# Designed miniproteins, single chains, continued (5), part 10

Each design is a single chain, and the fold is of that chain. pLDDT is the mean over its residues in the fold that is shown.

## One batch from the design tools (miniprotein)

Design m16338
Fold by ESMFold2-Fast:
Structure m16338 (fold): chain A 71 residues (1-71)
Amino acid sequence: MLDEATKELLKAAEKLAKIPEYAEQGKKTMEQAKEAAKYAKKNPSVAPLTAEGLRRIAKGMEELAKKAEEE
């Protein structure tokens, strides 16, 4: 579950990073996702909560990328 959430976030951040205005934000989000995944591996009890958080961020990033692509 956490691995899937992290992959979704990385894909969304990667799309955002391809947009010049959001490139730095996308890179920061990718780094934060990797750190969160490492933390959850050391602390399995928080993994479900971390996965839900990552999915929410991924959804937001995906919406921003789509909005930027329209105009």
Scores: mean pLDDT 72

Design m16339
Fold by ESMFold2-Fast:
Structure m16339 (fold): chain A 72 residues (1-72)
Amino acid sequence: ATENLEKARKALKEGNYDEAVKYAEQAIKESTDPKLKGEAYLLLAEAYRKMGDTQKADEYYSKALEYFAQAA
C-alpha cells in the first residue's frame, strides 16, 4: 500500500498521470488505513484534474476528505 502510494506520487510529479491513477487505485485496494486511502484519493483527484477531468477530480477530492475525517 505505502509503496504504491509513493509510486503514485512519483508518477504524478513526473507527469505520468495514467501511472499515477494506476498506483493510487492499487494503494486504495491494498489498504484499510483511512489516512492512506485519503492520500491515495487526493492523488487520484490531482491526476484527473491534470488530465482535464474536473468531474472525477471533484469526486475523488470529496472521497479524500471523507477518509481524512475518518482518520481524525
Scores: mean pLDDT 83

Design m16340
Fold by ESMFold2-Fast:
Formats: structure tokens, C-alpha cells, sequence
Structure m16340 (fold): chain A 56 residues (1-56)
């Protein structure tokens, strides 16, 4: 269900907040999905943009 799906994405995003820079591609992918779902904070949205620029 959508609610369970949002909880999963939220948990993944929280896990990435623990500086999981080891997998930049996964970090970007998951945060983009969370952004589309509207569960990212403004600070997290800005961090996503920075990560995307780092990817080049």
C-alpha cells in the first residue's frame, strides 16, 4: 500500500542521512523518489541537488 511504501522510503532516507556516501548513485536515486513523494525536508532537497552535481 502507498502508506507502507512511504514508510519504507522514509526509512531508506533516514538511513542515507547517516552519511552513506559510499553509494552515491543509490543515495541520489532514493532521495529523488522521496522528493517526488514529498517526504524530504528543504535541507534534504538541497543536499540532493549537491549530490547530483557531484555525480556530474
Amino acid sequence: EKEEFLEKIKEEVLNLKKNNSFDLEELIKLRKKAKELGILSEEEKKQLERYEKLKK
Scores: mean pLDDT 64

Design m16341
Fold by ESMFold2-Fast:
Structure m16341 (fold): chain A 117 residues (1-117)
Amino acid sequence: MPRPGPPGPGKGHAPGETMTQSTTVTVAAGATVTMVIANPLDTPVKVTVTFTVTSGSGTLKVTVSVNGKLLGEATLTLGDTATFTAVLAPGESLTVTLTNTGSATQTVAVTITLTEL
């Protein structure tokens, strides 16, 4: 039986809509952790990612790339914060690499904000 289509899910996205997610990442001594943040939308999004080292000792190297191109890097110690901002087209992704160059496990608070453009 052909029914007239239901009102489509997601017909309410307005330009400037924001989504914020916070997480905690643990990076073991001498380890590297990679995170990928993809644009799931059919519109460009502004991504802001903030990193704060909340526990551990030594240095943490943060490297951020968009489509395999280096956006920026930072070297963090306990209590340090770094923020990176990029614009992702539909289907693009931001890759974050966290490298613990210290001898102790480090914990990093990560806040990701996506803003629809």
Scores: mean pLDDT 80

Design m16342
Fold by ESMFold2-Fast:
Structure m16342 (fold): chain A 91 residues (1-91)
Amino acid sequence: MSPREELRRIAEELRKLAEKEKNPTVQKGLKYAADMLEELAETLSDEEAEQVARIARKGLENIKKSKNDFDKEVDIALLIMTLAVAKRAAS
């Protein structure tokens, strides 16, 4: 699987989590993170995408392990912030 394909796969997993989510704020955050990963898959080089894929995978696992809506919102915010920093550093 290419790094870009991995970013798209992680985005799809975030969308599936959003579909099962009852909290509207958490659902919107998951969808936003998925949209950001899809955009990054189109704009990053393969090397940059590989670095971002490692970050996104860790973020996804943290979100899956979160026990309550507050922890999920924090983990989603940290993922979004980290993706934004990675995009800036890659340029």
Scores: mean pLDDT 83

Design m16343
Fold by ESMFold2-Fast:
Structure m16343 (fold): chain A 58 residues (1-58)
Amino acid sequence: SMEEKEKEAEELERELREAQERGVRAAIDGDWASVERYAARARELREKLEELGRESKV
């Protein structure tokens, strides 16, 4: 349902913010391996959000 998709999008947006915040922290600490991991996670979450947006139009 649309309501379920909105809830999923909200959850993904929350996870995206967390990944971005942890990535910033890793960069400050000079932990570039963690920066790459969080960047990859953020990319995955953005792709899922875009897919959900496309599904709502189809």
Scores: mean pLDDT 80

Design m16344
Fold by ESMFold2-Fast:
Structure m16344 (fold): chain A 87 residues (1-87)
Amino acid sequence: TLEEIEAFNKQVESNPDYSFAVKNAAKISPIAYLNKEYDTVINDYNEAIRLKPDFAEAYAERAKVYEEMKKYDEAIKDYEEALKLKP
């Protein structure tokens, strides 16, 4: 949901280990989600995961977007990864 994207972006903003540039690069686009531009949203989550590979929440949220796209194999893989990182 939009609220979940906003919550995720706040987590990125509150991380003291992130520089200003990294915080901006790791944020998910709320307007892309509202416009159902799911490929853009997936690419935003890919970037967040690239910057923080142990970011369990990013995997979980990306899985939800894959479900909306009916890409269930990708969604399952991301949910499994999220559970491994934060059981």
Scores: mean pLDDT 74

Design m16345
Fold by ESMFold2-Fast:
Structure m16345 (fold): chain A 83 residues (1-83)
Amino acid sequence: PLSEEEFEVEVEIALARAGVAIMRRVAEKTKNEKLKELVERAEEYVEKAIEALKEGNLEEARKYLEKAFEYIREAQRIADEVE
């Protein structure tokens, strides 16, 4: 059984993964290089968050997730510009 805090981080990882998947599809459709770069950066931080969670480092996992969501939000803004 996960602790309450571990469960929260797991949920945030799932949301970040969903955001990355959606933005990756938009990057593929639009062939926008900047959007592709932002998605790749977000994916890297999600992977780092997963590793931190596996190590029991919830603070580090949250920091990486914050970075992942920043890149996802930037990707979303670029996607809005490309239509």
Scores: mean pLDDT 85

Design m16346
Fold by ESMFold2-Fast:
Structure m16346 (fold): chain A 65 residues (1-65)
Amino acid sequence: VDIDAIAEEAVKLGEEGDEKGVEDLLLSKNLTGEQADKVFEVGGKLAVKKKATGPAAQLLATASG
């Protein structure tokens, strides 16, 4: 499973305000709880690094802390 690729896609969907798309992505990848947690952690750090400004991207950044 490529956590970094999934996290980047989740950040993009979050920045677009597509929270359902983020959920569907995580469900479609059959992630374990630990893998999903890592996706949120990596995605949150990536959102901060990319200066993502969307409300959903901010949510991912907050969730990583």
Scores: mean pLDDT 68

Design m16347
Fold by ESMFold2-Fast:
Structure m16347 (fold): chain A 55 residues (1-55)
Amino acid sequence: MTEEEILEAIRKAKSLKEAVYRLYKEFGLTPEEIARALGLSKEQVEKLLKEYEKK
């Protein structure tokens, strides 16, 4: 996985929540790795993942 692939997924996402979910499901990144890529805390990433899966 390249950093460019991560950035492209973020740019194509319509929301921060979607970006987090794509990185987790499509790229298999851990919440910690997603937090580092997006400049978020691990807690924020886990919260966004829970909100996205709520549907």
Scores: mean pLDDT 74

Design m16348
Fold by ESMFold2-Fast:
Structure m16348 (fold): chain A 72 residues (1-72)
Amino acid sequence: SAAVASRAAFEFLSTGDPAAFEVDPEGVLAVLERLSGLRLSAEERAALLSMPPAQAVRALREFLRTGRLTLP
């Protein structure tokens, strides 16, 4: 749900806990794009959703810091 995704995104921004991302990965990505003003391509979203959650969280933190996503 939108409420669960928003809560998970705020928890992720506050703690960086991979568990928050695991609850609703697609919803969290959508909320983070909206809050940051940054946009992920369809390929970048698919790659993040296919990663182990801890790896996806590290990639997302770097993306939010630099505006650039580094994929393995």
Scores: mean pLDDT 72

Design m16349
Fold by ESMFold2-Fast:
Structure m16349 (fold): chain A 55 residues (1-55)
Amino acid sequence: MADEFAAALRRAAAEGREVDLPAMDIASLSDAEREALGAAGQAEAEAVLAREAAA
């Protein structure tokens, strides 16, 4: 994946918004790219839950 793609994923996750996935044909994404999206989503969900528990 390009560095810019990874940076966009991290920024979207940090801001609680989605990457411009409609502009990225999901069917054209590699397995690695789809796995990175899933991993980022899982990590963000877990972080949110931990934050909620602390609040």
Scores: mean pLDDT 61

Design m16350
Fold by ESMFold2-Fast:
Structure m16350 (fold): chain A 64 residues (1-64)
Amino acid sequence: SEEEKKLEELFAKWDTDGDGRIDRDELTAVLKANGREDLVDTIMKRLDKDGDGYIDFEEFKEVQ
């Protein structure tokens, strides 16, 4: 769907090293740019269900 394409594009932009995962530093940079740096821990706790410190695409889609 169009929503899935937009999510894939957004994920790729946040995944600056291209490893298919968003780490805490990348998430912090994005949220800081939007004045929402205080949400980093909340988002990581909610989406990082594996506890490895990374958010993969499947976890990213859980927020929709």
Scores: mean pLDDT 71

Design m16351
Fold by ESMFold2-Fast:
Structure m16351 (fold): chain A 72 residues (1-72)
Amino acid sequence: KELEKEATEALFSQREEALAALERALAQKEKAEAELKKKGASEEEIKKFEEVYKKLEELLEAVKNNKPVKIE
């Protein structure tokens, strides 16, 4: 059996998909924020949205810079 290789390949595929998803989410930030404003989102909701995107940007940079990331 080659569990270690299979696990590595699975993690690599998941990592690629996660990075692509993060990049797409960040690329859509401005559009998503504009849509929230059009729907009458409160300032608190917009602030929460900005906070989430800030964390996503930090996560993407950490992964791209090969820094250890803690997940709980």
Scores: mean pLDDT 69

Design m16352
Fold by ESMFold2-Fast:
Structure m16352 (fold): chain A 56 residues (1-56)
Amino acid sequence: DLVEEEIAYALSIAPDDEEVKRAAEEARRAQKAGDLESAVRHLKRMVELAEEARRK
């Protein structure tokens, strides 16, 4: 599952970041609704936020 794999990655580098967790839930919601394009957009934002958190 691409969505869960990306979420696991982001949480591995920013496990307590609330913005990352929120983006992950948005991606899961979009996938559950069948909106793959929105799910991918949320996953990209989640990874960006996780990378930003890791740099601090």
Scores: mean pLDDT 81

Design m16353
Fold by ESMFold2-Fast:
Structure m16353 (fold): chain A 97 residues (1-97)
Amino acid sequence: SREDALAYVMSLMDTNGDGVASRAEARAFLRGLLSPLTPLSDEEIDALIDRADVDGDGVLDADELLRLLEALAELMQERNLGLAPLVQDLIDFLNKP
């Protein structure tokens, strides 16, 4: 289910088990997702996380995580990077009922 998929993605980021992902966990997740070739700079990854962290509390919930993945897909498509379709497929999967 979508809830199970969101919980799974959160579990990959939430290494502390507190139910939210820190900015450091989000950065590690994005680097892992884009490995081994990471065409995005640390500054660009931080900007994506800032965009997703709408309330500015320094942590990401499940809805903010979806926003992060959507922002990543948009940036990858704008830069014609080959990883964008894989990220979009993940977002589409998470958004299905």
Scores: mean pLDDT 67

Design m16354
Fold by ESMFold2-Fast:
Structure m16354 (fold): chain A 57 residues (1-57)
Amino acid sequence: SLEEAERAQKEGDEALKNGDYTKAAIYYGRAAVEYQRAGLPDKANEYLKKAKEAASK
């Protein structure tokens, strides 16, 4: 779960860097879910906010 969260985070970061806001929103959303499963609610909330921001672009 933590490894999956970190992988999704990296995919989201790369998508954001490339201006692919749709892909960034999807991967940040996945990272949020996986961080929540890993017992890291602060990280989950951080990436949920990033997903919403990317989705609003």
Scores: mean pLDDT 86

Design m16355
Fold by ESMFold2-Fast:
Formats: sequence, C-alpha cells, structure tokens
Structure m16355 (fold): chain A 69 residues (1-69)
Amino acid sequence: SRSEILEKSREKLMELVKEGKLSEELAEKIFDLVVRRYDTTGSTYLSRGELMRVSGVGPEIASLIPENL
C-alpha cells in the first residue's frame, strides 16, 4: 500500500541519519520530494538530478541516497 511503501522510504532515509551521513532536516526535505513523486508517478525513484534540486543537497549527498527509496 501507499503507507507501507512511504514508511519504508522514510526508514531508509532515517538509517542514513543514524549513520551520520545525512542531517534530519535534509532527510525530511528528501522525503517530501519522495511523497510528491510517488503521488504523481507511483514510484519512489529519484534521479541524482532531482535530488540535487533539494536545497542543501550537493553531488556528494545525492550519491549517498539509494536510487530506489
């Protein structure tokens, strides 16, 4: 279901926060983008270019995010 898919996406982002690879603020901004993408396309996939449109996400941070959230 939508809720289960989005919950797994959020858990993956929060794991990166626990590992010190991502701030909570950036994780929430990326998660908001995932929600919008899923609601429009049915997919949680975000390209590196889409991730880099999030304020504070540069190439290094974008490379840490799994292609399928």
Scores: mean pLDDT 80

Design m16356
Fold by ESMFold2-Fast:
Structure m16356 (fold): chain A 62 residues (1-62)
Amino acid sequence: SPSPQRELSEKEKEILELQREGYELTLAGEPKEKLLEIARKIAELSGDESIVEEAEKILEEV
């Protein structure tokens, strides 16, 4: 599919960077609060509150 020569929006780039940061924090064994902060930032940028709800469930189950 032809991707229009549109670069990712600033919000999309920020979401990708936050996802990478959250992955690195997970590998480092950082506390749940830091992971939830990343999830909240992603949810705020994307407008999808379910991201925080899913993250909270995953972190409580682990």
Scores: mean pLDDT 72

Design m16358
Fold by ESMFold2-Fast:
Structure m16358 (fold): chain A 76 residues (1-76)
Amino acid sequence: MEVPSVEELERAIARLKELAKLPEVQANPEIKKLVEEIIRLLEEARRAVEAGDYESAMKLVEKVEELVKKIGELAR
């Protein structure tokens, strides 16, 4: 029921931005696009949490989880 805190979302965004700089991510256009989309969704979720819109934040986090699963499949 509890959504991630703003601090947790900021940490996740920072880690994904570092991941996006990795040569293996840069070499795979599909993974790069998914990582960039996840970063944008997490930034939007952070704004939703700051606004007290926890329901929208939860839906954005669920979409991020789906995209993370797609990256896992592409990295195999």
Scores: mean pLDDT 79

Design m16359
Fold by ESMFold2-Fast:
Structure m16359 (fold): chain A 59 residues (1-59)
Amino acid sequence: MADRTAQQAEELARSLGASDEVVRQVGRAARTALRAGVSPEDILAAVPDIVRSVEEQLS
């Protein structure tokens, strides 16, 4: 279950033009959020914001 949501989050990040490093960080964030009890739907909805936050942190 967690792996599927993380894979979907990573695929969404790639579709937004994220680098391999950002995609990896998005996958890690998704797995962490799932462990914390965040729903898959909320995680996937947050992917664009997570990508932006990671890109800003790396810039």
Scores: mean pLDDT 79

Design m16360
Fold by ESMFold2-Fast:
Structure m16360 (fold): chain A 50 residues (1-50)
Amino acid sequence: AAFDEGVRLYVLERYDEAIAAYREALALDPNNADARLMLANALERKAELL
């Protein structure tokens, strides 16, 4: 599943790919609160690496 792939990529610190996977999960299920939370976390992590 796209959400599970996003979590795997997030743990590997591959935040750009995790963001893409979480966005895919939200495209398939816009009410997925976990995907929304994890997308926000991945975006924040990426911003901190600027």
Scores: mean pLDDT 80

Design m16361
Fold by ESMFold2-Fast:
Structure m16361 (fold): chain A 65 residues (1-65)
Amino acid sequence: MEEEEKRNLEELVEFAKRLGLEVVKTEKGTITVAIEDGSMKDVSRALLLMGEAIEKGMSVRTKLK
C-alpha cells in the first residue's frame, strides 16, 4: 500500500510536469497544483490530472497562483 502510493504519487508528479502544471505540494495520497486565474488551458490540464488521480485512488487539489 505505502509502496504503491509512493509510485502512484511519483507518476502523478511526472504527469503534472509534462502537462505544464506547477506542483505546489505533495502529501500522502494528494497532489496540489497551481492554476492561473482565467486560464482555460490550465483548467483543462488539471482535469486530465484529476482523471488520472481518480484511477489511482488519489486526490488532486488546485490552488490559484
Scores: mean pLDDT 78

Design m16362
Fold by ESMFold2-Fast:
Structure m16362 (fold): chain A 64 residues (1-64)
Amino acid sequence: MEEKIKELERLREGLRQTLAFLDQALADPSLTPEQKAFVRAQRAGLETQLAKLDKEIEELKKSL
């Protein structure tokens, strides 16, 4: 598999793991409302980043 695709897939996996971690954090009852709002904002940003990365990986795979 192309080195660039492999690198992007590793980055995507890292982002998915971070999203899972943030989902767990949102279930933490010790978080303040402000902290939860921050976590939700970070999660939304990462979801956007993941969508762009998924599209880039798919386009590269189509060009092989």
Scores: mean pLDDT 80

Design m16363
Fold by ESMFold2-Fast:
Structure m16363 (fold): chain A 75 residues (1-75)
Amino acid sequence: KPLPDLEGKTPSEILKIVRTEIDEAEKSNDLETYRRALEVVDKAIDYARKRKDYGTVSILERYRDYLRTKLAELE
């Protein structure tokens, strides 16, 4: 239930965590799981920005846009 802790994780690990959350949301096709996936992506974007990892930020922003579109479809 708590959001995953991203401290000390590599960009590759963060992207795997995000992809896993999105895959769970896609599998369940549930509004709450998509909202959780979006919260994880937002947390990951903030963490990547703090580390000045703009390449990872760019990838995560595309996932965020995807999730926002999916949430709009389900609402």
Scores: mean pLDDT 84

Design m16364
Fold by ESMFold2-Fast:
Structure m16364 (fold): chain A 64 residues (1-64)
Amino acid sequence: DEELAERIAEALAEHALAKGLTPEQVRQYADEVAQALRDAGWPKELADLVRQRAVELYEKRVAA
């Protein structure tokens, strides 16, 4: 569901910041997670939401 997608995206962004990942590494990691969700039977729209939102949250925190 959308709430679970948002929580996954937040956890992804937090992990990326804690590990000091570059923007390129974050995009790659988000793509890999979205693909894994699709492979697990998630709708494309929710998997894409996780990918997009994780990158947005990461970029917002880096810019602050």
Scores: mean pLDDT 82

Design m16365
Fold by ESMFold2-Fast:
Structure m16365 (fold): chain A 58 residues (1-58)
Amino acid sequence: MEELKRRMLRAIGRILRAIGDIFDAELAGDAEAKAAAERELEEARRELERLEEEFEEL
């Protein structure tokens, strides 16, 4: 259970970081950096959703 909580916190951290990277890329007009950050956000959100599902089954 502690491992699941740590994985959720890591996923949340990745989401927050990716959101920051998206805003930075928007301000810089860097379409490539924005796309990379959006991919990271999507992967982190999917991981969090999966972990949340596992947590609900505890």
Scores: mean pLDDT 81

Design m16366
Fold by ESMFold2-Fast:
Formats: C-alpha cells, structure tokens, sequence
Structure m16366 (fold): chain A 100 residues (1-100)
C-alpha cells in the first residue's frame, strides 16, 4: 500500500508541476493507474483515503485531470469484465470532482 500511495502522490505532483499539457496528462494517467491498482489490491476505502490526500495537495485543475484519467481506467476495467473495480473507480473519480 505505501508504495502505491507514494506513486499516486508523486505522479500527481508531477502533473501539478508540469510545464505543458502533454506532460501533465501523462503524469495524471500514471496517478490514475496507481489509484486503480490501489483500489484493486487494497479496496475502495484505501483508495478513497489516498484520493482525499491527493486532492488536499493538488490544484482543482490537476484533481479534475486525474478524475478524467480514472474514468478511462474504469472503462478499461469494464472491458476486462471487472465491473466491481469499474464502479469503484467511478466512485473515486466522483469524489475527486467533488473535492476539486
């Protein structure tokens, strides 16, 4: 859990500090992927806790970008037939948008 939490926060910080939109998007996608792995391995509540910490440390723009990337991670989970993970990721994306 600590390794995935660190990855989420590091990638979110890189998205925040990016000099251009392409770098910000790439880092946001990595943060979203780490959140998806956190939810898959440690459950929804653990992922929501890390998402709240991310939202406290990031701008609304970065938080919304990561939420959008999480919606893509949810779509990928649905394609794999993991409907429980897909719904968890959409709930986390919704939480991030509310905190932004």
Amino acid sequence: MEELKREVLEHAKRAEESENGGEALASAIRAAHAIAELARRHGLEAAKEVARELAEESSPETVRLIASALELEAAAAEMDGDLELAEALREIARLLRELA
Scores: mean pLDDT 88

Design m16367
Fold by ESMFold2-Fast:
Structure m16367 (fold): chain A 88 residues (1-88)
Amino acid sequence: SEQEEILKKMDETVRKASEAAEAGNTEEAVRYVDEFIELIKKLKIDRETSIKVTALIMNLLASAIAGGSDEVLERVREAAKIANEKDK
């Protein structure tokens, strides 16, 4: 399904964002977080997908903290806000 394809892209995008953030590549990390946000906007969120998205956001937060970039942290917080808004 399209939803399964979106979830696979989310996993790939978050992995790339985390690697960039930990490497100190702030602009690349922010770009991947923005791609993740666009995927969240397309995703239909239910209980299972909500848990997965939350786990991905927590992983991004950890990587952003490890990388020490406030800009990446702010973008990940934006992703969390968008995900929470879709979770009812």
Scores: mean pLDDT 84

Design m16368
Fold by ESMFold2-Fast:
Structure m16368 (fold): chain A 56 residues (1-56)
Amino acid sequence: NRAAEGAAASPSAAAASAAGYELGKLGFDQGRIGAELGRAGNAEEGRRAAEVGGKS
């Protein structure tokens, strides 16, 4: 039942997104900070790799 499956997925996805967003705004835990630091580290590695490639 594709229509029922689609309808069930949409509300739960919206609710999960809203809850996650509110929790992210309300409380910053080390898990979130760790994820941001990991992302920043990956971006910095990419930038340095591009600089090294550019020098070649």
Scores: mean pLDDT 58

Design m16370
Fold by ESMFold2-Fast:
Structure m16370 (fold): chain A 75 residues (1-75)
Amino acid sequence: MEAERQAQYAAYVDQINQALAADDLATADAILEQMIANAPNEAEKEEIRKQYETQRKVTALGREEGARRRAELAA
């Protein structure tokens, strides 16, 4: 049912967030594929891809910003 799917979806999101935090992109991508395969329609698949892309960009920008701040503080 939808509630059980929602719980599984939340578990996938948590696993992806943990993988992204660990810079384990291969694991994050594998979990994303499972979420997409289990999505009931194309609109949900697209939303999942969009959310993942946003989260991945946020993580990458955070690393770039951290590196820049360290360089600025050392200058």
Scores: mean pLDDT 72

Design m16371
Fold by ESMFold2-Fast:
Structure m16371 (fold): chain A 75 residues (1-75)
Amino acid sequence: SEAEEYYKKGLEYKEKGKKLLEEGRYDEALEEFQKAIEYYEKALELDPNHEEAKRNLFEVSVLHLEAAVLKVLGK
């Protein structure tokens, strides 16, 4: 489904963001996590009961906050 395609794109951007976060590339990690959030939100707009998208949206929101905090502390 289209919702599943958006969910999978969200996963791709989440994993890219995690790698950038591990590399200390906080600005780039924030951009990738924001893209992941947008794709998970699109998936949930089409399928509001997509439990995996809800869980991953929560996880990536936490990762986005972590990257934002580390950006402030790392400079």
Scores: mean pLDDT 89

Design m16372
Fold by ESMFold2-Fast:
Structure m16372 (fold): chain A 66 residues (1-66)
Amino acid sequence: MLRRLPVNATVTVTVEGPASVAVSGVVERDGKLVTETRAFRAEGPTEITVDLPEGTVEASAAVVPL
């Protein structure tokens, strides 16, 4: 189900080794829903922080170990 975020939100993904990370947000813009995906590559243990745009109603993250 879609869940509206009342303010700008930050997603933090912690990885313990090399991984491919994709963060997807569904953003409401002028009454339309648009999906935006950003991909990151971690080459070791790290934290990846992603700021989600205003109007984000749903967010998800996928982590694939390398």
Scores: mean pLDDT 73

Design m16373
Fold by ESMFold2-Fast:
Structure m16373 (fold): chain A 61 residues (1-61)
Amino acid sequence: GTEEEVNKLIEKALKEGKLSEEQAEKLKGLPTAEALGELIEITKVPQSVIEALRRKVEAAR
């Protein structure tokens, strides 16, 4: 589901060196929507990826 997809993005950002381990653990502890918002701000992902993820989050409700 959406939580699993957000967690995969956090793990990918951690592997790419865009997050510290502390930041990754903090994000995993947040509600899915909050975690996604913080991840976007930290990693500066492209707008097209943001829009695709927001559409998936909305569809999961």
Scores: mean pLDDT 72

Design m16374
Fold by ESMFold2-Fast:
Structure m16374 (fold): chain A 87 residues (1-87)
Amino acid sequence: MKELLDKLKEAVLETITSRDGKKEVEVDGYKFVVETEIDEETGNIKVTIEITFPDGSVEKFEAEAPKEDIDKLLEQVEKALKEALEK
C-alpha cells in the first residue's frame, strides 16, 4: 500500500507543478486518474482522484486546500487514500 500512496502523491504534485491538469498512473493492478482544478467558490486547488481497483470497482475522492498550502492538500490526499484502501 505504501507504493500506491507514493505514486499517487507523485501524480498529484505533477498535475500541480506541470499544469497538465490530468495524470494517470498504474501500480500493482490499481489505476489512478488525478485531475486538478481551481475552485471558483473558494480559490482553492481542488484535486479529484479516481481509483480503479484490480477487481474493476471504482472509488472517487477529492482533496482541497488554498493554492499556497500544498502540504495541507497532500495531507488530505493521504488521509482520503488510506480511508479508501482501508479494509
Scores: mean pLDDT 74

Design m16375
Fold by ESMFold2-Fast:
Structure m16375 (fold): chain A 104 residues (1-104)
Amino acid sequence: MKKEQKEKAIELFEKAVEYAEKAVEAAKKGDRETAARHLIEAVKYYVKGLYEAGKLSEEEYEKYLKEIEDARPSVEAAPPETLRTGAEAIKEAAEREIEKLKRE
């Protein structure tokens, strides 16, 4: 992987972690609306990071972004515990991708 591409992918995964952490904290407080909004942003940055890291084709990237937007009403209706669990999973996944890139 090119150094510039790696740095950009890490930046995107770090944003995914940031939004996931905000979603976890909002969900713990029972702020479902804020948790859902931040979780959606976390997943979007995670998918963008995967694309920049060369792990997704352009077609897969566009498909996943559409699926995230199509899922928005369901995410916004989800219980706080479901939102917290989802956000923690995205945070762990993004942190794992950052660790892999930093080892290269």
Scores: mean pLDDT 88

